# Designed miniproteins, single chains, part 111

Each design is a single chain, and the fold is of that chain. pLDDT is the mean over its residues in the fold that is shown.

## One batch from the design tools (miniprotein)

Design m3840
Fold by ESMFold2-Fast:
Structure m3840 (fold): chain A 70 residues (1-70)
Amino acid sequence: ADGTYSAAELKEIFESMGLHDVVSDAMVRQLIQAFDADGDGTIDEAELAALLAGLDRDGDGTLTPAELGL
C-alpha cells in the first residue's frame, strides 16, 4: 500500500466498527470526495485520521449515523 485508502478499504473499516448496515457505496464515495484533496478517488492516512476524528466528535469512541451526516 502507498498510504492511501480506497472506497473498498474504507467500507471494510466501517464494517469492522459495526456500521455495515448504514455504510453504502454512495456514502463512501461522498466521504472520499469530501476528503480527497487530490481528486484521485482515495484518501491518505492523514485524511482518514481527520475523517475518523470528525465522525467521533463527542469523544466516546462511538460513531453514530448523525456523525456520518445521515
Scores: mean pLDDT 63

Design m3841
Fold by ESMFold2-Fast:
Structure m3841 (fold): chain A 90 residues (1-90)
Amino acid sequence: SLEEIKKVAIEAREKIIKLVEEKKLSDEQIEKVREMVELLGEAVNAAETDKEKAKKLVEEVIKRAEEMKPELPEISEVFIESAKKMLELL
């Protein structure tokens, strides 16, 4: 369901914003997180008309989150969990 995909992305964004506000992140870390949030948003926009594009965008988020996991494990886990849930709904 497109509504369920949107809900997952919104809830992920809200959790990530809260974690960013609670933690002292570097400007580089904030930029990485921002870019990943934008990729999830693009995946939601693509989900209705281009499922293959949406899947690729979500898979890119998982890849970036796995690479970021050693430095930001909690934020990375939110991205990975949410992205995997979006893939199941696509």
Scores: mean pLDDT 86

Design m3842
Fold by ESMFold2-Fast:
Structure m3842 (fold): chain A 81 residues (1-81)
Amino acid sequence: GELVERAREIAREELERGASAIEAIEAAVEELAREVGASELEKELALGVAHLVYGVLLAVGASEEEAALAAAEAAARTLES
């Protein structure tokens, strides 16, 4: 969806600026939560999902960049619900 594309854009832009993968994920979640008017609980759930996806992808050999972008996408899907 549109929110997923936006999450990848924000995370990629942060990584290009020299942010860590975790900082890129957190920046994407904060911006999207603000844009959709998410509650604190919804934001925490999206961030939790993102951290889980990031950790799992690193464990199976994905790059930090690939894992961060996928984590941001997962957070966006959580916020779309």
Scores: mean pLDDT 87

Design m3843
Fold by ESMFold2-Fast:
Structure m3843 (fold): chain A 112 residues (1-112)
Amino acid sequence: SAAPPELHPRYHEEARRAVEEAKERAREALKELEEKIKELEKKKEENPEKAKEYEEKIKDLEEFKRLIEELLEKLERLEKEGASMFVIETEAGVLMLTVAVAETIIKRYEEE
C-alpha cells in the first residue's frame, strides 16, 4: 500500500466515477454518430449532385464510430482483466478525448 488510508479511497472512487462517465458519454456519442450518419445518407439520396460531399462526411463519422467502439471495448476488457487503475484511467482519458473530437465534428456538420 503506497497511499495514505484517507487519500486511497477517495482517489479510487473519483477514478472509477471518471471511467463510468467516459463509458456513458462514449455510448451516447455512438448513438449520435449513428443518427447523424443516417441523416447524411438521406441527404445524399435527396441531393445526388452533392453525393461526394456527404460520402466524405459519412466516412469520417463511420471512422469515429469504429474508433470509439474499439476504445470502449478495450476499456471494458482491461477492467475485466483487472488492469491497474492507472491503465484503466489512462484509456478512459483517450476514449473521452476521442468522444469530444467526434462531438465537435458532429456539431460542425449540423451547422451546414
Scores: mean pLDDT 83

Design m3844
Fold by ESMFold2-Fast:
Structure m3844 (fold): chain A 75 residues (1-75)
Amino acid sequence: MLEEVLAALSESDSDEEMKEKLIELGFSEEIAEEAVKARREFEEELLKKGLSEESARMAATAVGAAKAVELALKK
């Protein structure tokens, strides 16, 4: 589950694209929005620490994917 979500999101360059892919995978719009927010916030923190944009995006996308799965399991 998490690995499939992460693989699908690894190709998403925009917040809109990530949201659409999460909805296609069966997550609710609310969960998709929370996951996108988590990626955005974590990416900003990684950029502040001096990571490249590419590395920050990859790591932040993993955090977003994990948040989506976590929220879906808490139903």
Scores: mean pLDDT 77

Design m3845
Fold by ESMFold2-Fast:
Structure m3845 (fold): chain A 58 residues (1-58)
Amino acid sequence: VESIVNLLLNSIEYHLENATSPASKEEVQQAIAELQQLLEEHDVSPETKERLAKLLAK
């Protein structure tokens, strides 16, 4: 689970920094919502939670 979460976080971070189209922004928001749900169902490392918190603060 954690490896999938980290892969999703890396993908979201990349798209947030490089994507400028509305479609890319919608995909990012969808992925964030799915990631948040996954984290609520599974226990992940503090480092992974911190990465998500920083991402949500943007």
Scores: mean pLDDT 69

Design m3846
Fold by ESMFold2-Fast:
Structure m3846 (fold): chain A 78 residues (1-78)
Amino acid sequence: MPATVTVTFPIKDKYEAEGLARLLAEQEGALSAEVKESEKEATVTAVFESREAAERGAELAREYAKLRGVKPKSIKVE
């Protein structure tokens, strides 16, 4: 079943959200990735073909954040 990875960054890190969306879109099993900005947040929504692919995407998102020295507000797999 398809699953979605949602990563929310503070708006100050919006360019990191854009970089992560591109990275997630290139992963095996990725169907789409988009970034939506509000006044306070930048949210990456990436849809994967399976929960297993989405869980790998979420782990990649955590690693990306650590390497870039940024802290997402949340990382969710649904």
Scores: mean pLDDT 86

Design m3847
Fold by ESMFold2-Fast:
Formats: structure tokens, C-alpha cells, sequence
Structure m3847 (fold): chain A 83 residues (1-83)
């Protein structure tokens, strides 16, 4: 199921953020992960594009969050394509 793929991908990204000692970024990612679970595949693709277009204007913490979110979305879309 899509929600399980998102949870598994998010768990990996949250572990990496905790290893980097970025608990505030991890907390934001956890909240956004709940929103991702409610999104369709097309909405995930639109979200991925939106984040990629805004990366250059982000500060370091926002960029770290955005890259973590992109990793979750990219993995989810890749797994859905294989199903």
C-alpha cells in the first residue's frame, strides 16, 4: 500500500536526520509525511516538481528538509511504478 511505502521511506530519512542531530527538521518531516499519505500519485509528482523548483531559494535547514522530503517522494513513486 502507498501509505506503507511512505512510512518506510520516512523512517529511513528520520533516522538520517537524527544522526545529523537535526531534530527540528525531523519533526517537520514527520508532520509532512502525514500529508503525503493523503496524496494521490499525481499529487506526489506535483509536490516533487514544486520542491525541486524551490531548492535554489532555500536556506540550509529548509534545503535539508526539502531533500529528505524528495527522497521519500522519489522512493514512493519508484515503488509504485514497480507494483
Amino acid sequence: ARKKIIDDAAKRQLAELKALNEPDVAAQLEKETKKLKEMSEDELKKRQKEIQENLSSMDDKSRLYANSLLNIITRTLRELKRA
Scores: mean pLDDT 80

Design m3848
Fold by ESMFold2-Fast:
Structure m3848 (fold): chain A 94 residues (1-94)
Amino acid sequence: HMATELQKKLKERFLELVRELLTSDDPEAIVRELAGVPNPDVPKEELDRRVATVIENVLKHLLTQEDVDLIIEAAKRLGLENVLEVAQKIKESL
């Protein structure tokens, strides 16, 4: 019960950040927040891998087709190859 509520809140916050990322003047700062790593010294490739891991391990069973399409668009726009691969695999499973 408690775990389900936390997962729902995590999904909603993640998707809010993905929407902000598509309209932001500083998309890298939002990717750092999505990865849970505010440290500016972490390279983009590591942020990409961390975000992909969150999607695959925490969010994948909670995402709708519309949610996945939004994530795919953001990943393509920012060149997040690991996020794109994970999101495409989830879309194929829906």
Scores: mean pLDDT 80

Design m3849
Fold by ESMFold2-Fast:
Structure m3849 (fold): chain A 71 residues (1-71)
Amino acid sequence: MTPEEIYKEVKEKIAKLLEPARRAATELLAAGASMEEVIARVKEIEEKVKEELDELKEKFNEALKEIEKKK
C-alpha cells in the first residue's frame, strides 16, 4: 500500500466517521432548529468520536510525511 493510497483511505474513513454529525445537522435544520443547537449537537457527536478521529489524523499526517520523504 502506497502512502498516497493510505491518504485517500484515511480521508474516506474520516468522512464516514463524521457522517452522523452531518446527518444530525441536516435533520435539526429541517426541524427548524437554531444554528446554535446545530453547532452544539455536531460538537457532541464529534466529542464521542474524538479518539477515532485523532487516530485517523495521526495516520493522515504519517502518510503525508512518507509522501514528502519520497520526493
Scores: mean pLDDT 77

Design m3850
Fold by ESMFold2-Fast:
Structure m3850 (fold): chain A 80 residues (1-80)
Amino acid sequence: TEKLYEEFKKELLELIKKEKEKGKIVIASDLPEEEIKKLEEEAKKEGLEVVFVRIPESLPEKYKYELENLTNGILAKELL
């Protein structure tokens, strides 16, 4: 799954650059969709513009961890 990881990482980094220019924060996480929606609602209440990207469950844990660290996904988990 190295190609999947490389492609996802490349797309994620491009998205971070584009959204940061708009004042938005990009967060990648492997959290369930329901938990992501809850975080989106909380961010909206705080006046934060956040774009959540779901990490594919098929990726090994090591790659998921690296992607979460690139986007403050670990911080997102702490908000729950």
Scores: mean pLDDT 72

Design m3851
Fold by ESMFold2-Fast:
Structure m3851 (fold): chain A 68 residues (1-68)
Amino acid sequence: MMSEEEQNEVLRLYLLAARAIAEGDLATAERYIARLEEMAKKASGKEKEGIEKMVAELRAQLAAARAA
């Protein structure tokens, strides 16, 4: 199971990526998403699924921002 510190890091990375997308800093957003993807590789079960869902949502937001 992920530690509380790892869970807090996942949430922080998600919020930082979403903020970067909103501010138009797509390169910074991509770096935070990449860190979440690395955390997903180390996770298992429901925790892995949760992070992968967050990554998918951020990737969709990033694609929409690039298309705008």
Scores: mean pLDDT 84

Design m3852
Fold by ESMFold2-Fast:
Structure m3852 (fold): chain A 73 residues (1-73)
Amino acid sequence: SLADAAAELAAAGGAAVAAAGRTLHSPEATPQSIADAGGMSLAAASALLATWRADPEAAQRAVTRANVLAGSA
């Protein structure tokens, strides 16, 4: 789920959130490249990428949530 993607990114830390965000903006982004950048599962990365392609605002909110959670860890 998108919430699981945010939680996994937050657990990986702020640098991982930034890396996943940059990767997500690439037109060549794949679930694997996002998973590798964000330190997250393939399932979470797939959900994040699918959301970015369908509703980029919802995906951006998830990335923002992950950044907030990373700062509180």
Scores: mean pLDDT 82

Design m3853
Fold by ESMFold2-Fast:
Structure m3853 (fold): chain A 64 residues (1-64)
Amino acid sequence: MQALITQAQNVLMRSLDLTLKLGDVTLESMDLAALGGTKLIQGKDVEGGKKLIEEARKKIEEVL
């Protein structure tokens, strides 16, 4: 489980970098939410995970 979560976080970080370069706020929001979720599940950075999910929520709310 932990190894899979770490792998998912690495993929999400790369996806976020690409999304930022594309300027797609919707995809950026989705990547941030997913990354935040993996941090919460892992339990090592709960506050960081909450912050990422909150950032994703704010971004999507501003474009809706």
Scores: mean pLDDT 76

Design m3854
Fold by ESMFold2-Fast:
Structure m3854 (fold): chain A 110 residues (1-110)
Amino acid sequence: SIEELVKELVGLVESLKDKIPQELLDEFKKVAEEFLKSKDPIEKALEASKMLHLVIEAVKMVFGEKAGEELKKKLDEVLEESEKQNLSTEEKVKKLLETAVEFLKKLIEE
């Protein structure tokens, strides 16, 4: 399911390709590939953080500063709640990726 979430997130970011710099898209794809290839939970968490930061930047460029700040706030809230529940690093990463996917889908489908 995490692999499927990353693939879905890549597809959503690629759908924005005409509205974002090629360098942003290339870096996002590179980080996503490194995430999928990594077997270390700590490395995966760092790569997931990089992917999410790039998604926030893409959202800011395409949908405006306010939309990017809203996504950042939702991700911060999900991370805080996950820490209160003492979830594993893998479960935290999964919830953050799910949040980013759902947020992007709503913006694109509007």
Scores: mean pLDDT 86

Design m3855
Fold by ESMFold2-Fast:
Structure m3855 (fold): chain A 81 residues (1-81)
Amino acid sequence: SEHYELGERAEAEKRFDEAILHYQKAGDNGDARAQANLGVVLARLGKFDEAIRWYEKAAELGQPGAAALAEGVRRLKEFLE
């Protein structure tokens, strides 16, 4: 997906707002890797509930590790609250 690749580049350059937009477009088109990477960026920005939702979507599409990442963010949220 072009949007997945653009998202990766934006994330590498720490342009997180652009990374979110590109990963969301790719994820909305069924790219499970983009859904998982969107979760990573959202979690990094402290948007834990949004990150969990995107990891769960990625897990439904069979993305390896996405279910574990969702659990990890839940545990981090519990620790910080």
Scores: mean pLDDT 88

Design m3856
Fold by ESMFold2-Fast:
Structure m3856 (fold): chain A 74 residues (1-74)
Amino acid sequence: MEELERRVREAARELGKREGLSPEATESIAAVALFLARGDEKAAQELVDTSSEKFGIPKEKISRLAEEAVRRAE
């Protein structure tokens, strides 16, 4: 589990760099990806909503990047 969490965080950071996101927005996407990897869909959705409001990023984009981070980590 610890190795998967490390890979998810690395994938999220690379995706954040690719999309030109701030470090804070990138860390929020990493956190969403970690909730998704753990199967905590409710916590993931709540954080997507909060991050979208805070950073002005569409919810669909946050969800898509978080799901991609999980896919790359597996």
Scores: mean pLDDT 83

Design m3857
Fold by ESMFold2-Fast:
Structure m3857 (fold): chain A 57 residues (1-57)
Amino acid sequence: MDLLEKSLENARDMLEAAEKAGRDDFAASLRKQITLLEKNIEKLKKGEEIEEDIVMA
């Protein structure tokens, strides 16, 4: 799904900005979100259902 890959790229960019700004809590949230996005993209590419709805947090 194109949207999931775009969300992953956006989350990575936000993570770099958050780390640069010293927003540790936000950076931690983004790392978790990136992991979930990567996992769901991989599952979808293999024809598996996603574990959880991916939302912009």
Scores: mean pLDDT 73

Design m3858
Fold by ESMFold2-Fast:
Structure m3858 (fold): chain A 60 residues (1-60)
Amino acid sequence: MEENAEWLAKAFRISLETAKRILEFLVENKGRRITAKEIQERLKLSPALARKLERFHNRQ
């Protein structure tokens, strides 16, 4: 998990703590489709970042 959080932080230019919160949310929703709106509301992220994460998670 730590290495995945580090990769995500670098890829999206975010803090390691924010990346850890994002990964926890994505792991909880593994196999379920999520929307940028849900990501934005649950993690309090910008709409642009939430959209990128939606595409990343749903492209499995």
Scores: mean pLDDT 75

Design m3859
Fold by ESMFold2-Fast:
Structure m3859 (fold): chain A 80 residues (1-80)
Amino acid sequence: MLPALEEIRDEELREELERLYEEYLRTGNKELGRFLLEVEIELGIERIRMAVLNVPEEEARERLDRRVRELYEEFKAKQK
């Protein structure tokens, strides 16, 4: 599992992203790959914020869930 997917606390969102990751592995869809990379980058940003700026872990995880949800909604809008 991608590290970002394991860190997502919204179980419904995580399950959907896991399904999209499996689809990417089957199809090689570049747009889907780009979206999944953006999710991984957001996890990296929150980890750096915790380590360097002493952002509390709970705040960082809430922000990660929010930002990943925003990215997912943008991705879905572009697919319609």
Scores: mean pLDDT 78

Design m3860
Fold by ESMFold2-Fast:
Structure m3860 (fold): chain A 98 residues (1-98)
Amino acid sequence: MKLRLPTPEELEALVERAKEDGVTAFIALQILHIAEVYELGENSPAVADTLIALGEAALAMGDYETAIKYYRQALEIDPSNERAKEGLKKAEEKLKEK
């Protein structure tokens, strides 16, 4: 199977959609994540980008624990990723705030 990688704009559109229809956007991102792991392997940079998008979608839905989990997984693949670090910090702060 061959998967076309989403553009950064397509990932951002899914994250923005999560604010209005988070369940549909999150399911689409999870399907993409599974397909990328299958095609590219779990340590691919594309998988890290999709994990960040999953974290951002979870954050937009108010699921801070799930957001933290996805950002941590993205950082295991790319520890220097500033977007994942910022997202993790935001999710942890929101979880503390409650």
Scores: mean pLDDT 73

Design m3861
Fold by ESMFold2-Fast:
Structure m3861 (fold): chain A 75 residues (1-75)
Amino acid sequence: SVDDRMDSVRRRNGRVSTDVMGVDDDMWRVSRSPPTDDNGDRMNDMVNRMVRMRDDMGRLNRTMVGYMDRVNRMR
């Protein structure tokens, strides 16, 4: 149903929100840490979170376009 699809959109939005918070936390920790090799690993984790956010946002956008297409077909 449309409601089930909207729930899927809300859940995906929640994952993006969590990834944003994770990147913010990692940025804060890197800024507070002495220069070490561990900062490289944390930077890689941030990049990986950003890639996941980009992917989730892309899928969310495609889902919205699908809804718009279906609504237009009902007109």
Scores: mean pLDDT 68

Design m3862
Fold by ESMFold2-Fast:
Structure m3862 (fold): chain A 90 residues (1-90)
Amino acid sequence: MEKKKKIIEVLKEAIRVLQELVDRATGEDKAFYEKALKALQSYLEAVEKSTNEKVIDKILDAAIGLLRYVVKRTGDPRLAEILKKLEEIK
């Protein structure tokens, strides 16, 4: 229960940061951030609806993988800190 709450909290932080990046970006960067934002929103909804720890762990792994890719591409320090928080929950 606590692990699920922490995942939801950190995913909401990631969504907030990505929304800010979408709002400030143009062209190909905007399209990239919009795709990442939609994926994180889907992961958040899936975690909120799940009661299965194994399913939640798979969603957490997917979110970590996505954020590693976004951090590597963008170099955003806020997303790097959010990624670290998700890795510490696992």
Scores: mean pLDDT 85

Design m3863
Fold by ESMFold2-Fast:
Structure m3863 (fold): chain A 66 residues (1-66)
Amino acid sequence: SAMNEEILAKAKELARLIIEEEAKKKLGEEPDSIELEIVDGTKIVGIAKTPKGEVRITLPLPPLPA
């Protein structure tokens, strides 16, 4: 569904912003890269990488309409 694709794209945009802010708080520096992955259609896993290391942040994906 085109609607579900749009909702998913917006959910990814929001997740990226949340992960970026949380990574900055945890690592004390701006991440060099952020990767997003959807797992089992139930969660978004973000991996933020910096020279100090990497941080994994997991966010629940809201249920999409059938």
Scores: mean pLDDT 76

Design m3864
Fold by ESMFold2-Fast:
Structure m3864 (fold): chain A 58 residues (1-58)
Amino acid sequence: GAVEEAARALAAGDVEAAGRAVAEGTGVSPQDAANGLRATLSMGAERAARTAAGGGGL
């Protein structure tokens, strides 16, 4: 499905391809989907970094 295709593209580092997969499944524009995914990844990376810093004294 679109979510699995998007996850696969993200694993390859291709946010644009992930955005297209989401757009095809949801009917939103590929640009909006890619921007949403980029924002989500950015927030996820920041949370992961904060968790690592708090737990490991990085």
Scores: mean pLDDT 71

Design m3865
Fold by ESMFold2-Fast:
Structure m3865 (fold): chain A 57 residues (1-57)
Amino acid sequence: MITPEELLEMVRKGSSEEELEKAAYELYENHSDEEVAEVAKKDIKAAEYIMAGLEKK
C-alpha cells in the first residue's frame, strides 16, 4: 500500500509516468479523498498524476 509521502518521493525521484499513475490510483483506493487532496496541494506534479490515475479507473 502506497502512502502520500511515498508518492511525493516518487515524483521527486523522477519515477516513470506509468509507476506514478499506478501509485496515484492505489493511493485513491486506500486513502480518503481528504488525504489525497492534501498530497495534491503539496505538489502540482503529484496532483497531475493523481488525476490521471483516477481517470484510468
Scores: mean pLDDT 70

Design m3866
Fold by ESMFold2-Fast:
Structure m3866 (fold): chain A 73 residues (1-73)
Amino acid sequence: DLERAARALEKAAEVMEKHGNQEAADYFRKASEAYRAGNVEEAAKYATKGMKIALDNGIEEEVVRAMAEALAG
Protein backbone atom coordinates (compact mmCIF):
# COMPACT_ATOMS: atom_id res chain seq x y z
CA ASP A 1 0.00 0.00 0.00
CA LEU A 2 1.84 3.07 -1.33
CA GLU A 3 -0.40 5.50 0.61
CA ARG A 4 0.34 3.75 3.93
CA ALA A 5 4.08 3.73 3.14
CA ALA A 6 3.95 7.44 2.22
CA ARG A 7 2.11 8.22 5.50
CA ALA A 8 4.75 6.29 7.49
CA LEU A 9 7.48 8.41 5.86
CA GLU A 10 5.55 11.60 6.73
CA LYS A 11 5.50 10.44 10.39
CA ALA A 12 9.28 9.87 10.17
CA ALA A 13 9.64 13.46 8.87
CA GLU A 14 7.53 14.79 11.81
CA VAL A 15 9.82 12.99 14.30
CA MET A 16 12.98 14.49 12.74
CA GLU A 17 11.38 17.96 12.60
CA LYS A 18 10.48 17.67 16.33
CA HIS A 19 14.19 16.98 17.01
CA GLY A 20 15.21 20.03 14.92
CA ASN A 21 16.72 18.03 12.06
CA GLN A 22 15.22 19.63 8.94
CA GLU A 23 17.64 17.84 6.56
CA ALA A 24 16.38 14.38 7.60
CA ALA A 25 12.76 15.63 7.67
CA ASP A 26 13.17 16.89 4.07
CA TYR A 27 14.60 13.51 2.97
CA PHE A 28 11.66 11.61 4.52
CA ARG A 29 9.18 14.02 2.85
CA LYS A 30 10.89 13.51 -0.53
CA ALA A 31 10.66 9.74 0.06
CA SER A 32 6.92 10.08 0.85
CA GLU A 33 6.32 12.11 -2.35
CA ALA A 34 8.29 9.56 -4.41
CA TYR A 35 6.16 6.69 -3.01
CA ARG A 36 2.95 8.56 -3.91
CA ALA A 37 4.34 9.05 -7.44
CA GLY A 38 5.08 5.29 -7.66
CA ASN A 39 8.84 5.91 -7.76
CA VAL A 40 9.82 3.22 -5.25
CA GLU A 41 13.57 3.37 -6.06
CA GLU A 42 13.80 7.14 -5.39
CA ALA A 43 11.67 6.69 -2.25
CA ALA A 44 14.09 4.04 -0.90
CA LYS A 45 17.09 6.29 -1.71
CA TYR A 46 15.68 9.29 0.19
CA ALA A 47 14.37 7.15 3.08
CA THR A 48 17.86 5.63 3.46
CA LYS A 49 19.43 9.12 3.66
CA GLY A 50 16.90 10.21 6.30
CA MET A 51 17.34 7.02 8.32
CA LYS A 52 21.15 7.37 8.32
CA ILE A 53 20.81 10.87 9.83
CA ALA A 54 18.32 9.52 12.42
CA LEU A 55 20.74 6.70 13.35
CA ASP A 56 23.75 9.07 13.58
CA ASN A 57 21.70 11.29 15.96
CA GLY A 58 20.27 8.49 18.15
CA ILE A 59 16.68 9.05 16.92
CA GLU A 60 16.31 5.83 14.87
CA GLU A 61 14.15 3.97 17.45
CA GLU A 62 11.62 6.84 17.64
CA VAL A 63 11.47 7.05 13.81
CA VAL A 64 10.99 3.26 13.48
CA ARG A 65 8.20 3.26 16.12
CA ALA A 66 6.35 6.16 14.44
CA MET A 67 6.61 4.46 11.03
CA ALA A 68 5.48 1.08 12.43
CA GLU A 69 2.39 2.70 14.03
CA ALA A 70 1.47 4.38 10.73
CA LEU A 71 1.94 1.11 8.80
CA ALA A 72 -0.23 -0.83 11.33
CA GLY A 73 -3.19 1.57 11.01
Scores: mean pLDDT 87

Design m3867
Fold by ESMFold2-Fast:
Structure m3867 (fold): chain A 69 residues (1-69)
Amino acid sequence: SMEEEIEKLVEEALKKIDEIIAKLPNPEKPPRSIVVAQFLVLVARSEGYVTGNLEEAKRLIEYALELAE
């Protein structure tokens, strides 16, 4: 289903961000850019569920991952 596809994209994106955080000198206190990236992934999930626009959700997740780097 579309919901399953959104959840898989969100889970994979959050996993990638968690891996970035784990490699930081202070994983317990990530910088603002990474916190914003986590928030944008959750916004993408909400947008996908409300509008059903998977392509828009993917674009937001891609932007979030760019911010986390």
Scores: mean pLDDT 83

Design m3868
Fold by ESMFold2-Fast:
Structure m3868 (fold): chain A 58 residues (1-58)
Amino acid sequence: SLTALQRVLMADAGLSEAAVRRIAALTDLEEIVALLREHGLSERQARSAAEAILAEKE
């Protein structure tokens, strides 16, 4: 399922629900950063978003 944070990321980065779900399935910080950068986020924005996504995972 999508978290509130993931829904905000869709709005901010223009990512589809499918793209956010794919990113949310990753557990490696650098893989998430790389994928977010491919979707047009800056390295700083991608890293902050990746850290937030991983912090919501248990």
Scores: mean pLDDT 72

Design m3869
Fold by ESMFold2-Fast:
Structure m3869 (fold): chain A 69 residues (1-69)
Amino acid sequence: MEAALRAAARGGALEDVMLAHGVSEEELRADPELQAEFRRREARLLEALRRGQGLVDDSQAQSDKLAAE
């Protein structure tokens, strides 16, 4: 359960940072500032997903995240 939520949060955070900055995964791994942002977004998404604990689509999770902050 928690592993699945972590995987979803990691994927969502990775896509969010890559889209926001127009970078590849390798560039994200090489840039400590981008890694810090990715980790912050991952933690936030993980908390939101654990709080929600529902069959929420990526688009719905993204919408809720955007509405909150």
Scores: mean pLDDT 70

Design m3870
Fold by ESMFold2-Fast:
Structure m3870 (fold): chain A 111 residues (1-111)
Amino acid sequence: DRELAERILRVLAALYGVSVETVRERLRKIIELAKKYVNASEEEQREAFAKDPLLTTILNAAQRKGYSVSEIMELIANSSVDELALLIWELLSDIHDPRLLEDVDRGIREA
């Protein structure tokens, strides 16, 4: 899966006009945030997701696939950068909403 993760990171970097390292750093920050809130209340987890446009987009996509807030927070907290890239791609592959794509772009560019 490392080669697939690298391809996904390059696609995201090219799509949003940023470097692969910018995408990686943004995903590292998301994982660190998730680790801080993985054992928090569901309300605190929802507030954490709401603070970040990319996290909000991931949560909305994951909930459409039947994940709870706590389940997605735990998945992100226990992911490597490559695993999170694979998760994002899987969740977003079914989303062709321009607004959600704009939220992803904003989240990546904020790194």
Scores: mean pLDDT 74

Design m3871
Fold by ESMFold2-Fast:
Structure m3871 (fold): chain A 90 residues (1-90)
Amino acid sequence: LREEGERAFRRGDYRRAAELYRKEAEKNKDDLKETADLYVNLAAALGEAGDYDAAMEALKKSDEYASKSKSSDLGLKTTQVGMRMMADRL
């Protein structure tokens, strides 16, 4: 599912990518780091699709899972996607 989501994202099928990332994140609840990464990917796809409110919520969930896993790398990714979405929203 994650690889399918990444492939959809590369093709510009952002809504399809978002659906695939969301399903994978919901299925993969036992791996906090993977779930946090999937929410970052979901936020990026939603942002590209123009759904900024949903993208912001996905970043919030990613940060929550990254905090639980103690992953600073995922926190940095969350910040980068958030800054880009704020710029795109302007």
Scores: mean pLDDT 71

Design m3872
Fold by ESMFold2-Fast:
Parts: structure tokens; C-alpha cells; sequence
Structure m3872 (fold): chain A 67 residues (1-67)
């Protein structure tokens, strides 16, 4: 959990506060969350292009609830 959030914060800092859906999925996978769970969480938020840091953290919480 902490790993996923830390990776997302780092991505957002580098990109002016935004994270692409692909970057969010990749960060969640690096933190040990299965790709299918990460993708499902992002789809449930209705996000297809980019996320704010807060939206990405919400996706992490939803992915964890699926595990």
C-alpha cells in the first residue's frame, strides 16, 4: 500500500500533479497489485486519460479492497 502511494506521488511530482492511466497502472503493478485489479479500479473511477494525485490514491484504495 505505502509503496503504491509513494510511486504515484513521485509520478505526479514529475508530471505537474497529473498521472496518466498507464502510469497509474504501472505504479500499482510495481507495488505488487495485479494488473487486472489496478485496471478495474481505474475503470470504476471512470478515468481513461489522466488522474490527479488524489484520484490515483483513491484508485489504490479501491484496488486494495478487491484483494
Amino acid sequence: MEKAIELLRRRAEENGGYISVKEAVDALKEAGIPEEVAVQALLELGKTKSLSLDEAIEAVRRAVERL
Scores: mean pLDDT 73

Design m3873
Fold by ESMFold2-Fast:
Structure m3873 (fold): chain A 60 residues (1-60)
Amino acid sequence: SKQAIADFLRTELGVTPYGAERLAEQLEPHGDAAIAELRRLLAEGVSPALALVRVLSAYR
């Protein structure tokens, strides 16, 4: 859900509440797939900023 994406971005990546809301709106159509890819990249040791850039590039 949009809320789950926004919460993930705020808690795991340190995104501001406003930024998380805007990005969650953009990523909502990709839902759980976007969260799963972010978690995978973070688990592989990719930085939060780079993980976010990669996911946004894939789901634009």
Scores: mean pLDDT 78

Design m3874
Fold by ESMFold2-Fast:
Structure m3874 (fold): chain A 64 residues (1-64)
Amino acid sequence: SDDELAETIATQIFRHLGVTDEQVRQEFTQRLKQIFRDSNGDLSEFSRQAGGLVEELQRQLAQQ
């Protein structure tokens, strides 16, 4: 399902960025799932929104 795909992608991002905080992981994963639903198969829109979410995560990690 799209939710399972979002969880897989989120897990790979967390491994790459070293994200271990469970609340940060939960929030990111839920937002990524929402982006999948809202993009409705538009890969360009998905990439734009998911890219922004990753940039937000990187900024959050830099503040810790």
Scores: mean pLDDT 83

Design m3875
Fold by ESMFold2-Fast:
Structure m3875 (fold): chain A 91 residues (1-91)
Amino acid sequence: SMEELLKEVEERLERIKKQLGLEDTEENRKKAIHQLIVTLEVAKGILEAAIDFHRDLIAKGIDVDKQRADIAALEAQLARLDGEIEIAKKL
């Protein structure tokens, strides 16, 4: 749900603020949000590469039903991650 995505984004932001040792200032909040967006975009790239790998295996006829199931799971993760990125960009 959108509420679960918002909660996950807020929890990720708090972890980033803690890891960076940032004082609670507006400038540091902007830095933490930027770092969060970068982290999520990197994760998105990894998921897209994984999906492409499984699509290549389908093209080669390797365990097609298993690859389709793996792609479906990865696409669900990608959709959730896209939702988190949209929320983070609006912070």
Scores: mean pLDDT 88

Design m3876
Fold by ESMFold2-Fast:
Structure m3876 (fold): chain A 94 residues (1-94)
Amino acid sequence: EPPPLSEEEREVARWIAEQLIRIGDLVDKEFDILRKLKNGEITEEEAFQELEKIVDELSKYNDKKVIYESLARTAERFGLENLAKKFRELAKKA
């Protein structure tokens, strides 16, 4: 039978869980912004500004290039072609 987790192992597990929750919250915000833009509730400029803030937060966990490429694909799935092109160009520069 496995021994109980040490306090150090438990602290690492808690930290990992907290990071996963934060990443999930950021992804939910990304989808909410794209949905609002698709529905005409916000402008492309407002959406871009809010998404750039999310990219900055996610850059703590992954390379900006990968984040911009992922965001471009998600924007394309929403039919937001102009926004998708903009993020693909940002990915090339990152």
Scores: mean pLDDT 83

